# Designed miniproteins, single chains, continued (3), part 77

Each design is a single chain, and the fold is of that chain. pLDDT is the mean over its residues in the fold that is shown.

## One batch from the design tools (miniprotein)

Design m10831
Fold by ESMFold2-Fast:
Structure m10831 (fold): chain A 67 residues (1-67)
Amino acid sequence: SADAHRSGEQAAKMGAAGDYAGAAAGGYEAFKVASTPEQHEAGLKAAEAGARGDAKEAAEWGRKAFE
């Protein structure tokens, strides 16, 4: 959805600035209110991959959350 896409874009900007906690919180709020179950799951997997330092996997799941 547009709301999920916008919040995901904000989360990506926060992550790029080094605010990973802010990025995770913003992404979760978007998925909670605007996303399908599949987009919500993709967002959670992206956050989990990011938390363990797997930037490549985090980016792949993040892209799926925007579709």
Scores: mean pLDDT 63

Design m10832
Fold by ESMFold2-Fast:
Structure m10832 (fold): chain A 60 residues (1-60)
Amino acid sequence: MPVEVVAEAEGESPEEALKRAVEKALELLREQGLRPVRTLSVEVDEEEKRAVVTVLAEPA
């Protein structure tokens, strides 16, 4: 059954925030025994140096 996984991170730059959010999403998928199907959304706030990544995933 596909599920949505959301990861949020902040960094020293928008690029670092995005990198951290992606790393966090991959960690959450691994911990839950899920594999990525596709990325649903990527939101980057350049002013706040924050990123939110939403991934559609399924059991591995």
Scores: mean pLDDT 83

Design m10833
Fold by ESMFold2-Fast:
Structure m10833 (fold): chain A 88 residues (1-88)
Amino acid sequence: GLSRAVRDYYIASRLLKRGITGEELVELLRKLGVSDPLIEQVEMLVKEVGPEKAAELLYEQSVHLGRLVPQEDYNKAIEEAEELLSKL
C-alpha cells in the first residue's frame, strides 16, 4: 500500500545518506523487506544521478506519497522505518 511505499522510499533514502551503496545497500533493503522492484528502481536511480541525488529524490518521493495517506499512517510508516534503521 501507499504507507508501505512511504516507509520503503524513506529507508532507501536514509541508507544512501549513511553512505551505504552497492551490494550492501541491496542486501539491507532486502533484509528490511523492501520489494525487489523498488530495490531495482533505487539501483537504477543511483546509477543515473549518483547516491547523494538519489537519496534526495527518494526522500521527496516518500514525502509526496506521505501527503496521500492519513497523518497517523504517515507517522507510523516513518516511526517503523526509523526503528528498523536504528537496529542496523
Scores: mean pLDDT 88

Design m10834
Fold by ESMFold2-Fast:
Structure m10834 (fold): chain A 76 residues (1-76)
Amino acid sequence: SRRERLRELVDAFLEALNKAKTPEQLDRIVAALRAFLEQLTPEERRYVVDYLREKRGELSPEAQAAVDRLIAELEA
């Protein structure tokens, strides 16, 4: 389903964020996540943001802060 595909894409972003070793790598992944979120419908974006919040505990503190900032910029 579309929701299953969205979850799989988010899981891939979470994996990439956790594998980031430098601030430059983290910024690049966050930029890609922003572009992904901007292409979604408002309903899909809400679903993805809720899923990101549910899964944020799997992220490093630096990745959590970056994602929280991105969500705030996109009006959560």
Scores: mean pLDDT 84

Design m10835
Fold by ESMFold2-Fast:
Structure m10835 (fold): chain A 86 residues (1-86)
Amino acid sequence: MSLDELIAELEKEIKENPDNAVLYTRLGELYMAQKNYEKSIEYYEKGIALDPNHARAYRNLGDAYNMLQDFEKGKEYRKKAAELEA
């Protein structure tokens, strides 16, 4: 499937399961693959709001901020991910 098809299917799953943090994190990952870092951040933030202990979402959020050259936020979120994995 194309990235656009995967995004559309995942958006449908989110509509049916709006409180599933993993789906938002996965959608953020697909937007990262498209290099749409601003949308990836929005979806990672939604995932974190639903599951504040999801280390992967914090790591991915840090990576997205680094791609936007917000290195201070990138470092903070990567540190938070490491703390959650310790």
Scores: mean pLDDT 85

Design m10836
Fold by ESMFold2-Fast:
Structure m10836 (fold): chain A 78 residues (1-78)
Amino acid sequence: EAREAAEGARRLSQEGLDKALKSTDVKEQQRYAELLEGLAEQARELGEKYPEERDLLLEVAETARRNAEEARAKAEAL
């Protein structure tokens, strides 16, 4: 279901950011940023396919995108 996918994506986004922030390895932080960017794109695509859940999925996509930017900025600061 689209709602279960959105909840899963939100959880994965938060877990990915947490792992990126705990990592001291630049390559690992970059990998998590890439995974979060992919998650944001998938959530955005699901929002286009499921109009009733569009607003929720777009919020999930934006959260994942912002988390990816935080992970990438953290990697760049190292």
Scores: mean pLDDT 75

Design m10837
Fold by ESMFold2-Fast:
Structure m10837 (fold): chain A 104 residues (1-104)
Amino acid sequence: NDEEIRKYARELLDKMKAGASKSEILSEIVVYAVDLYVEKMRKEGKSLDALNVTLSPEERQALVDEVMKLVDEAIEHLKAGDEEKAIEKLEEAIKLVLDALENG
């Protein structure tokens, strides 16, 4: 899972280098984290319907704000030429969404 997340973070970095917007990167992070969560639940034999995972609008806004902060940090590291730090920030963003899906 960590290797898969890192690989996808590198793909997101390539999209950022190609001029993808912050909102595009945020959307990609959320979609990927949801896909990983669904796959984890399938491997564990759990039903998504039984889990009833729902974020409140306020929790959703807080999550979006934190993810956007991490994306901004990734952009700043990329501008500084520190691609590895940018990848680390994108990994943190993906994991933040995954943690919210598990606990909210």
Scores: mean pLDDT 79

Design m10839
Fold by ESMFold2-Fast:
Structure m10839 (fold): chain A 104 residues (1-104)
Amino acid sequence: AARLRALAEALRTVVDQVLALAADMSPEQLRAAVEGVVGMMDDIAAELSRYDPATAAEVRALAARFRDEAMAALDAGDVAGAAEIVRAAVEEVLALVERALARL
């Protein structure tokens, strides 16, 4: 449980920093930030798979959908839309983690 909490806190911290700096980031840096967030979601899913494989599968599906939607927004030049997609996806992942932790 301690590692899952640490991964969730790290995701929140990184996303808060990315959202704060998004206006000053290049398109390449924004795409790299999205890939980084996806990687953090995959790490959370890997940890969850030891305790709650169903929730791990939900996190992986959400990470894949988030990546596709955020990249599409960035390809369209919609940085604000990409930021909202990031915020919504992270809130959903954190809610899934809290649900899993309540059962551990």
Scores: mean pLDDT 84

Design m10840
Fold by ESMFold2-Fast:
Structure m10840 (fold): chain A 65 residues (1-65)
Amino acid sequence: MEFREGDIVRALEDTVLVSGELHVLKKGELLEVERVNEDGTLVARSLATGVVGLVDASKVEVVKR
């Protein structure tokens, strides 16, 4: 799946957002993509909490572009 800055993505399963420490993302939580990294990670902001961190791109799906 191709990810772009500004995409809204949804967690496919319980996972983690890494922002100096681990923040739990529950399945179904929404994030906005801020940056796409070539290593298969995204810099994303939680829409629920505003926390910005790294998430594994394989753990999310695009719901809005």
Scores: mean pLDDT 80

Design m10841
Fold by ESMFold2-Fast:
Structure m10841 (fold): chain A 65 residues (1-65)
Amino acid sequence: MRLSPEEAQRLLDEGLALARHLAENKDTLSPEELERQLRRLVEVQQRLQAGLYGPDAVPDIEVEA
């Protein structure tokens, strides 16, 4: 795995901060800024997924709620 537990926590915190920032400022941000911030959020999620599960080691299962 590429992520330590501390790095995973940092990425989670960053993602939550981004989501909160978007929620608080969606009415004041331009559509282009919103898209940029959403792209950042996706990048954080991808890094977290790859680091925790590995790209090929633990596939996502379709039994999710």
Scores: mean pLDDT 68

Design m10842
Fold by ESMFold2-Fast:
Structure m10842 (fold): chain A 68 residues (1-68)
Amino acid sequence: MYKIPSDENIERLVAVAERIGEHLSPEQRARLRELVEEFRKRMKEAKTPEEAKRIAEEFEREFRAIVG
């Protein structure tokens, strides 16, 4: 069962994504920042483990699309 992460854990995931973004083109980095901001907002709004899991899976899919 997927647990809803704490605000601190969400910010840590955001920091990791931004660090990975340092190796991307400026255009890819801009898209990643937008995705990360959306992920942070949606994850804070998640009320169930199932909702949090769906948000995480969508983030992973979109992230892979940006980084190739």
Scores: mean pLDDT 72

Design m10843
Fold by ESMFold2-Fast:
Structure m10843 (fold): chain A 97 residues (1-97)
Amino acid sequence: VAEADELVREGGRALEEGDYKKAAEYFERAARLYRDVDPHRAGTLLRAAGESYALAGDYKKAAELYEEAARLFEEAGDREQAEEARKLAEEYRKLAE
């Protein structure tokens, strides 16, 4: 989807500029657009959003997005990516406390 691809590019630019919260918001929006079209791509984008929120210091939001990414990777049949995302969700959940 052309709109989602533009959001991914803007997220990448925000990340390069150190605006981690803005980068996370762009990746999260792009993931929503891919959810029903390409669950694996949506999961990958939610991981990018989660990492960006973690870099911004929002560990609770990072954990939530990693957990959502894990579910999308499971739907796509990518067990390895799902397990990695679940482990990251648990670690960031601990950091948020």
Scores: mean pLDDT 87

Design m10844
Fold by ESMFold2-Fast:
Structure m10844 (fold): chain A 75 residues (1-75)
Amino acid sequence: AEEYYQKGLEYYNLGKYDEAREYFEKALELDPNFGKAWEGLGKIYEDKGTILEALGRHEEAAKYFELAKEYYEKS
């Protein structure tokens, strides 16, 4: 789980959210209780929501913020 989580963080830091998500999901496939990977998914969707807010796409941003909250609650 840790190896996939670290790879997810590398992609997240590069702004490669789709690749980051894939690796965090792989970490959770090995350990569904790996809270750091749930937190990683939360961060991705929070960042996506923030980008949409900056573009004035408030309704779409709200959906991503709710998804981020769900993942943070699992961490």
Scores: mean pLDDT 84

Design m10845
Fold by ESMFold2-Fast:
Structure m10845 (fold): chain A 94 residues (1-94)
Amino acid sequence: APLPPATPQVLADYERDLASLPGEEWSELAVRVVEKYADTPELQAVLAALRENLAKWKEKHKDVDPNDRELVIREIASALNAVGLAFLAAQLKA
């Protein structure tokens, strides 16, 4: 079942973060978004699973060329979708 949509405030904060993050890798962007919204009640239920899947992704792809942003975006989006954060995965693909 899909997660309920994020609150307008959470999405607005995410948009501001994306606008203010020059030059960061997509994996670190995903971690920062999760950490920023960690105290949001809507995200608490999946936070542990998301962190676990991101850790597995980083270990699997530790030798991946950081310039292959398409591969990195796909893997992060896959990890986010696996833990039910489809709305965050959609933002990464946009």
Scores: mean pLDDT 52

Design m10846
Fold by ESMFold2-Fast:
Structure m10846 (fold): chain A 65 residues (1-65)
Amino acid sequence: MASKLTAAAIYGVALTIEYGGLEVEIVDDKIVLTLKGLEPEEAERLERRAREYAEALGVEIEVKR
């Protein structure tokens, strides 16, 4: 649906509010997350959660550390 990216962006912002230390961008119909200042285990857990949201919404996601 046309609003999938908008919905995904909203959920990305919600993740930023829940989990400090990430940035969210939309680039070429893809959601880009940048993780800074997190321990490896925390970053991995957050990445897993974000990928679950992306799969549910049918959008592509990229994670940077």
Scores: mean pLDDT 67

Design m10847
Fold by ESMFold2-Fast:
Structure m10847 (fold): chain A 78 residues (1-78)
Amino acid sequence: LEKEAEELGEELEEALRRGDAERARELAERLARLALEAGEPESAVEAGLELLLVIARAVEEGRTTEEELKAALAEYLA
């Protein structure tokens, strides 16, 4: 389970680096499912998924620098 989550996390990071927002969203959803199966609280998993979807959305809009992604997260958390 943990190894599968780490592998998906690496694929998610690679998808984000490539600007592949579609793949990033799919991988984020798979990670959320694995976290739920591992017994993580649903509220924590939902929060994590929402943050990952915000990042994927920012990448889809062409916001790919670290500063742009931090701005997107700060906007979401406000």
Scores: mean pLDDT 73

Design m10848
Fold by ESMFold2-Fast:
Structure m10848 (fold): chain A 66 residues (1-66)
Amino acid sequence: AVVAARERALKLLDEQDKAGVKLPGSVGGPLAILTAYKPEELASLPAAQRQAIEQAAQELEQLLSA
């Protein structure tokens, strides 16, 4: 879930840079959280921070489904 959401976040940022796609401001927070950490870093993060990343993944998916 987190890895898939992070890949989607990176793809959205790449599309914004290359194709000029305008992203809603509401996705900015989840995008920042999901792209701040690499998957390999998740194992070394505190449980609260990992939970916040999982929440951001769900939030991004919810925003993109609306």
Scores: mean pLDDT 71

Design m10849
Fold by ESMFold2-Fast:
Structure m10849 (fold): chain A 81 residues (1-81)
Amino acid sequence: MSKEELKKKGEEYHKKGLEYLKQGDYKKAGEYFDKAGEYYKQAGENEEAARYYALASLAYLKAGDEKKAEEAAAKANEAAG
């Protein structure tokens, strides 16, 4: 997959995450933001990956999933350097 295709997938997953967030489905919002972060990381966009992993962490906290929130926060910190 090209860098541009990976960035496009990251944006698509980010938009879906926002849709779930608006619906109050915090668990799915976290899953989609986490996937967005993974795609941006694969594209070499580490700053964007860190941003979306941080959004996933926040969504998981709202869902009551402290473990997934901590895992997403760790990925955000790693991607940020």
Scores: mean pLDDT 87

Design m10850
Fold by ESMFold2-Fast:
Structure m10850 (fold): chain A 54 residues (1-54)
Amino acid sequence: MSERLRKEAEEDRKAARDLEEKAKKNESDPVKQAQLLTASAILRVGADFNEELA
């Protein structure tokens, strides 16, 4: 159980980092940048929850 939650948290953190990197490349599009950063924040919150539950 805990190992699965930790794996999910790690995957979400990697996805969040990828979205943050994409946001940096979209500096000219503030709307898209905001959407990517929001998605990243949601993934990080989910990862933190899964890690706490593990």
Scores: mean pLDDT 78

Design m10851
Fold by ESMFold2-Fast:
Order: sequence, then structure tokens, then C-alpha cells
Structure m10851 (fold): chain A 92 residues (1-92)
Amino acid sequence: MEQAKKEFEDLEKRIKELVEKKLRENPSADFYDVELEALDEVIKEAEKRGYSPEVLEYLRAMKELVEAAKNNDVEAFEKAQQRVDEIRKKIY
């Protein structure tokens, strides 16, 4: 759990930094598209580094959450949010 928690914290910071960087470079970009691009890059980095399965599932759930929000799919959003919450409980 300690390893996954640290990986989670590092990845959350990385996602935030990538989103802020992309929005600074293109302030008119769609926020959801920027978040999806940042999540895709972070997922690839985490898979390459062999991060914990719980962390990878969290990132995929976050991507599903953002995709559902972009598409106004309330049911998919609620299911993705529940998955994110369940993974967080396992890490914390």
C-alpha cells in the first residue's frame, strides 16, 4: 500500500503539471481534451515503469471519468467515479 500511495501522489502531480503546461501553450483548448491527453501520456509512462496495478486501474478509471464528462454520459461518469473512489480506499 505505501508504494502504491507514493506512486499515486507522484502521478497526480504529473497529471496536474501536464494539464497546466498544455493549457498555458493553448489557452483556448478544450479542458477535457487536455486532461485526456495528459492521462494518456501518464498511463504510458506508468506502464513502461511497471507501476502498481492499482495505480494503473486508477489512471484508467480517471480517463473513463473524463471521457464520460466530455460526452455528457451521466451513467458512465457515476460508474467511473465509484471505481475511482473504491481504488482510493484501497490505497489510503
Scores: mean pLDDT 79

Design m10852
Fold by ESMFold2-Fast:
Structure m10852 (fold): chain A 57 residues (1-57)
Amino acid sequence: SMELLEKIAEVTGLSLEQARGIATLAAELSDEVALAYMVREGKLSEEQARRALELVR
C-alpha cells in the first residue's frame, strides 16, 4: 500500500496524498475512464496516467 503510493507519486510527480487519491479513483473506475480522468482532471500526461494505472492494476 505505502510502497504502491510512493511509486505512483514517482511516476506522476504528485504528493503521496494525491497519489492515494489516484489509487482510490483508479480502483473504482474502468481503465479507459480512469485514464481519461487522470489526463483531463488530474492534468497528467497520457504516459504518466498509463504508468500510474499499470501500478494500480
Scores: mean pLDDT 78

Design m10853
Fold by ESMFold2-Fast:
Formats: sequence, C-alpha cells, structure tokens
Structure m10853 (fold): chain A 70 residues (1-70)
Amino acid sequence: MSLDEIREEIQKIMEEAVEKMKTLSDEEKKKLLEETIKKIRELGKKNNLSEEDINLAIDIAKDAAKKLLE
C-alpha cells in the first residue's frame, strides 16, 4: 500500500471508532481508543512504516478523533 492509502485507512478506522464512541460510556471509549491505536500500529508495521511514522499517524488520528467527537 502507498503512504496515502495507509493514511486513508487510518482515517477510516478512526471515523468508525468515533461513530461507535458516540454510544459508549467513557470507560468503553478508552478501551475502543486503545484497540484503535493497536490496529493503526499493526497496519503501519504490515506496510513497513518506521516507528516514527507510525507514532505520527497515531497522533494525527487522535487529533482527528477529538475534532469528530464535537
């Protein structure tokens, strides 16, 4: 996959997580966020991204989630 395709998949994963979070308790939101981060990390590793790029993608995803939860 290209880097742009990986970013699109990460955004999709975060959008799905945020939609689920709208109906969840705060404790369940935390667990879902942790699972989502794990999925992003696994996707990055499968596509041979550096740990720095994976961490940057996770930070971008967290910021996107904050904006979508408004």
Scores: mean pLDDT 73

Design m10854
Fold by ESMFold2-Fast:
Structure m10854 (fold): chain A 72 residues (1-72)
Amino acid sequence: MKEEAIRLAREALEAAAAGDLERAAELDEKAIKIGQEILEKDPEKAREILAEMAALAEANREALAAAVEAAE
């Protein structure tokens, strides 16, 4: 699940950069949900994933904002 969460976050960033805002949001939500589940089971392992996901989420958020301004 750890690699899956990071992969989903990366795919969300790529989708946002491509202008697929709905898919980016869905992938981001799935990544966050997996991260939350890991946090409940293994807080120490979750912190490493959350740090990387937080960085990807911030980049994804910037990409989404740019894509929204490019889209009508």
Scores: mean pLDDT 71

Design m10855
Fold by ESMFold2-Fast:
Structure m10855 (fold): chain A 102 residues (1-102)
Amino acid sequence: MMKRARIELTISETTAELRVHVPADVAGIAAVAVSLAGKEVQENLPVVKSVTVKSEGDVTTLTLTAENRKQAVEAGEQALEILREYLEKAGIEVVSVETRYV
């Protein structure tokens, strides 16, 4: 049975924040998967100006910045798809996505 992840996507100004919540036993594997997804986002999404990854306990956060809010929305949505693929390769299924605009 696959381990399950929940993702919170928050769009604020020119920033998209993807918070990945996983069980503690796979937190390290999830952090690696998020870091690899962040690299692909940085290399392949021309609208993305910067990518940062932070891990705190069972939560890993991928933060993207863009030129404007429209590009932050686009980058966040595309990064979510890339992130889902990397998590699935790591044996983690994304079962819930919540999107917030602030």
Scores: mean pLDDT 86

Design m10856
Fold by ESMFold2-Fast:
Structure m10856 (fold): chain A 73 residues (1-73)
Amino acid sequence: GAEAAGARGEQTRKDLVDAIKGKNKESAKKIAERLLDAIPYGEVREKMEKLIKEGKYSEAVKVAIDYLHELSQ
């Protein structure tokens, strides 16, 4: 299955879902910063950096997931 081929990605996606559900703002911040490294420079990355600076870590994580989801379509 696709999950077996993408075990690393599956683990990351699970962590992202947990962060979005607001279980811990500090965890959401760390995940948002890690996702920022995977986002190429441009409008999406700038939006994430702004949200992180505003303390909106869950929103930054969602922006990254939405971008990555579009790439997977």
Scores: mean pLDDT 69

Design m10857
Fold by ESMFold2-Fast:
Structure m10857 (fold): chain A 88 residues (1-88)
Amino acid sequence: MEEERRKKEEEERKKKEEEIKKLEEEKKKLLMEGVTKSVEAIKYAVENVSSEEPKEENLEKLRELNKESGELSEKALELSKKAKELKK
C-alpha cells in the first residue's frame, strides 16, 4: 500500500517545514530585539560613556545592556542550530 507511505512522508515534510518556519520567525524576533538593545547600548555609550574618564556606574550600565544584547544573540544562534538539525 503505497498511498499510506506517501501520506506519511508528506505529513512529515509539512511538519518539518512548519517547525523550520517557526524557528526562523522566533530567530528573527530575537535578532530584532537584540538589535534594539544594541542601539540602546550605543545611545547610552554616546550620552554617558563618551568622556575621557567615564564613571564606573555608567560603564557598568553599558556592560548590562551589552550582556542583554549578547544573550538574545545566543538564543537566536540556538534556534539557528535547531533549524539546521531539522534540515538534515
Scores: mean pLDDT 77

Design m10858
Fold by ESMFold2-Fast:
Structure m10858 (fold): chain A 55 residues (1-55)
Amino acid sequence: LTEEQRRRLEELRRREYEAMLQAFLSLGYDEELAEKIARAFAEIVEEVERRRLER
């Protein structure tokens, strides 16, 4: 991966984490559970996009 691609992956992970965290908190999930879900989701999204970029 290039430096640009790595930076974009970091931004994607951060954005997805924040978006998912806010979504689950707004749905009434407790903070600990919302953070676990958001982190897992962001990690999966980053991994999928990383593998796409490595093609």
Scores: mean pLDDT 82

Design m10859
Fold by ESMFold2-Fast:
Structure m10859 (fold): chain A 110 residues (1-110)
Amino acid sequence: PTPAEQGGGAFGAGAARSPKPGFIDVIVDALAELTGMTPEQREALREAARKAAIDVAKKSNGQATREELVDAMVDAAVDEAVKLGVIPESQRDEVRKALREAAKKYLEEA
């Protein structure tokens, strides 16, 4: 595996208080298991989820709860998957619910 440029960098905004590494990957992998996405599609979903989390954190002036960040990441990943044709729009709510449940399990273990 190629070393990730930012995996060890963990946003650098103070001492290591980032979420556990791979949290976005948990959301993307759960969706990929349901849909059989290509690596390029997985990367697009990961990027969409990451941008949504950053946007929510900035708009809330750092007051967003972890659950609000998770909801934003899930919604962005599902929206991108629909946009890419990976899932039909009719399945959006069911997939979103499944991803939120996967995210909740990850948070309970972290």
Scores: mean pLDDT 70

Design m10860
Fold by ESMFold2-Fast:
Structure m10860 (fold): chain A 71 residues (1-71)
Amino acid sequence: LADRSAGVLFSAAGVLLIAAEVSAELGDREAALQSLEAARELLRAALEKDPSMREELERLLERVERLEEEL
C-alpha cells in the first residue's frame, strides 16, 4: 500500500474544505456534503497517523462541522 504522511492528509482535507465552501456558496449542497465527508475521513486518518497534530486537526474539523450545520 502507498504510504501517506499525516501532513499530506491534513493538506488534502483543507483543500476539500475549500471545495465544500465553494460548492455550498453555489448552492450545490450534495457536492458540499460529499467534500465535507471526505475531509472528515482524511482528518481522522491524519490524527491516527500523527496524534501530535490533534489541535490543528480539531480546528479544521470544527470548521467542517460548522459548514455541515449550515447545509
Scores: mean pLDDT 81

Design m10861
Fold by ESMFold2-Fast:
Structure m10861 (fold): chain A 56 residues (1-56)
Amino acid sequence: MLSEEEKEKILEKIRKAMEELGIPEEKINQFLEELKKITDAEEIDRKAVEFVLKNL
């Protein structure tokens, strides 16, 4: 399980990766707000992968 500080760093890395992949910033921001509600690192990773696959 991630600390809050580690979680914020991971979310920021996910944000930058999605921006590099050309996903619209509005969609990235909406998705990151949903990820902020999750405390489990495995669930964050799973949802991030699913989101990227659906948008690319």
Scores: mean pLDDT 76

Design m10862
Fold by ESMFold2-Fast:
Structure m10862 (fold): chain A 114 residues (1-114)
Amino acid sequence: GGPAARAALEAVARLASLNPAVEAEVRGGTLVLRARGDGAARGALVGAAEVASESPALRARVEGDTLTLTAAGGGAALATPEGLGALAAVAGAASGVGGKAAAEAVRAALAAAG
């Protein structure tokens, strides 16, 4: 990654943390989301992983109650409309925040880092 990729992942982590059933952390170039509770949060993480796996800008892995996301190929792909859309959709699925609000937050983080 680079500063832009990390800033984008940190923005997704902040949005996901609005859901009290989800714990979010950025570790190096990787976003880790952990589901808490009985099923709805796990469903949200699975949905987020499916959306992320549709984008070549992201690599997603689900293991039990944990979703791990890594930026593929560094920061440049995350600044594209496709990469931004994938991050916003992941944030929306994990947090319940609307896609427009999620996209605006990720764009602001990328602009501040670049």
Scores: mean pLDDT 74

Design m10863
Fold by ESMFold2-Fast:
Structure m10863 (fold): chain A 82 residues (1-82)
Amino acid sequence: ALGEGLEALRKKDYESAIKYFEEALKKDPENAIAWYGLGLAYKELGKNEEALEAFKKALELAEKKNEVVLAELAKKEIEEVK
Protein backbone atom coordinates (compact mmCIF):
# COMPACT_ATOMS: atom_id res chain seq x y z
CA ALA A 1 0.00 0.00 0.00
CA LEU A 2 2.77 2.51 0.84
CA GLY A 3 4.60 1.80 -2.43
CA GLU A 4 1.37 2.05 -4.44
CA GLY A 5 0.65 5.42 -2.75
CA LEU A 6 4.08 6.76 -3.69
CA GLU A 7 3.67 5.52 -7.29
CA ALA A 8 0.21 7.18 -7.49
CA LEU A 9 1.78 10.49 -6.31
CA ARG A 10 4.45 10.16 -9.03
CA LYS A 11 1.70 9.66 -11.64
CA LYS A 12 -0.25 12.65 -10.17
CA ASP A 13 -3.17 10.33 -9.33
CA TYR A 14 -3.81 12.11 -6.03
CA GLU A 15 -7.19 10.48 -5.28
CA SER A 16 -5.69 6.98 -5.63
CA ALA A 17 -2.64 8.10 -3.60
CA ILE A 18 -4.97 9.08 -0.72
CA LYS A 19 -6.69 5.65 -0.79
CA TYR A 20 -3.36 3.77 -0.81
CA PHE A 21 -1.90 5.88 2.03
CA GLU A 22 -5.10 5.40 4.07
CA GLU A 23 -4.72 1.62 3.49
CA ALA A 24 -1.05 1.79 4.61
CA LEU A 25 -2.10 3.71 7.75
CA LYS A 26 -4.72 1.06 8.62
CA LYS A 27 -1.84 -1.46 8.78
CA ASP A 28 0.67 0.91 10.44
CA PRO A 29 -0.90 4.12 11.85
CA GLU A 30 2.59 5.36 12.91
CA ASN A 31 4.01 5.30 9.37
CA ALA A 32 5.34 8.87 9.11
CA ILE A 33 6.07 8.47 5.37
CA ALA A 34 2.42 7.51 4.72
CA TRP A 35 1.21 10.60 6.66
CA TYR A 36 3.64 12.79 4.70
CA GLY A 37 2.45 11.31 1.37
CA LEU A 38 -1.19 11.79 2.40
CA GLY A 39 -0.39 15.46 3.11
CA LEU A 40 1.24 15.89 -0.33
CA ALA A 41 -1.80 14.36 -2.07
CA TYR A 42 -4.25 16.61 -0.17
CA LYS A 43 -2.08 19.68 -0.89
CA GLU A 44 -2.08 18.96 -4.65
CA LEU A 45 -5.90 18.64 -4.57
CA GLY A 46 -6.11 22.06 -2.83
CA LYS A 47 -7.29 20.51 0.45
CA ASN A 48 -4.91 22.59 2.54
CA GLU A 49 -6.63 21.97 5.92
CA GLU A 50 -6.45 18.17 5.49
CA ALA A 51 -2.87 18.51 4.16
CA LEU A 52 -1.84 20.56 7.23
CA GLU A 53 -3.30 17.94 9.62
CA ALA A 54 -1.50 15.09 7.80
CA PHE A 55 1.84 16.96 7.73
CA LYS A 56 1.55 17.73 11.47
CA LYS A 57 1.05 14.00 12.18
CA ALA A 58 4.02 13.15 9.93
CA LEU A 59 6.17 15.70 11.82
CA GLU A 60 5.15 14.34 15.26
CA LEU A 61 5.96 10.75 14.22
CA ALA A 62 9.22 11.67 12.44
CA GLU A 63 10.42 13.58 15.54
CA LYS A 64 9.54 10.61 17.81
CA LYS A 65 11.59 8.30 15.54
CA ASN A 66 14.45 10.85 15.14
CA GLU A 67 13.89 10.93 11.34
CA VAL A 68 15.51 14.38 10.92
CA VAL A 69 15.15 14.64 7.11
CA LEU A 70 11.44 13.70 7.11
CA ALA A 71 10.79 16.06 10.06
CA GLU A 72 12.40 18.98 8.16
CA LEU A 73 10.40 18.15 5.00
CA ALA A 74 7.15 18.07 7.01
CA LYS A 75 7.99 21.42 8.72
CA LYS A 76 8.61 23.01 5.32
CA GLU A 77 5.25 21.75 3.97
CA ILE A 78 3.42 22.98 7.11
CA GLU A 79 4.81 26.52 6.54
CA GLU A 80 3.82 26.32 2.84
CA VAL A 81 0.13 25.28 3.34
CA LYS A 82 -0.78 27.38 6.44
Scores: mean pLDDT 86

Design m10864
Fold by ESMFold2-Fast:
Structure m10864 (fold): chain A 81 residues (1-81)
Amino acid sequence: SAMEKLKEALALSLKQLRRHYIEKGKTDLSEKIDEIIALVEAGKLEEAQKRLEDMIKTNKLSPEELNLIKQSLEFAKKAAG
């Protein structure tokens, strides 16, 4: 279904962001992304969206990191409805 494809796209974008944080040595942020991936896989899309918004609010992000999170957030908003 369209929803299943959207959830898969969201999970893939989050896994890309996770790899970015691992490569930069930002373990705490990569762990937060793992928690968000688990919420997406459980179908808890509104909770996943809120956690992504909280990451923007509570962390000093580089422009590159902010762009990657915003991309994932757009998928989350579409998936949550």
Scores: mean pLDDT 80

Design m10865
Fold by ESMFold2-Fast:
Structure m10865 (fold): chain A 95 residues (1-95)
Amino acid sequence: MKERLEELAREANELLVKAIQAIEAGDAEKAREYAERLAEKLREAGVPEEDIEAVLELLEEAIRAAEAGDKRKAAVYATAAALLAIGALTDVLLE
């Protein structure tokens, strides 16, 4: 059980990093693709749906900010999404 959760957490972290890199590159389509795949991994890991929705909302705000050329706002939302996702995964792994 723990080994599967560790694998899902690793895959989720890789997708999160890719989503943030796509946001920084201005690739909204790739960012949304990675965000959707991240949500699937978080759900498989047992992260509550409320936390998954919050992560997706923060990533979408980051994408919109990047599309508007607001790099600071994009970075703030992307950082918030990362911290929430890492926290939620950590809570599942410690259970």
Scores: mean pLDDT 85

Design m10866
Fold by ESMFold2-Fast:
Structure m10866 (fold): chain A 50 residues (1-50)
Amino acid sequence: ADAAFEAGLEAMVAGRYREAAALFEEALALDPDHERARLMLEAARINAGE
């Protein structure tokens, strides 16, 4: 289900933005219409220096 998305949120809280971005990308691969995963991926990429 949302395991990748939830793991991404944990990575964001820990400041692991590159790991969070990869996890949110995985969440989007499973559910391309996951609006929150799209927004969090963008935030994670910005914070990771992308």
Scores: mean pLDDT 80

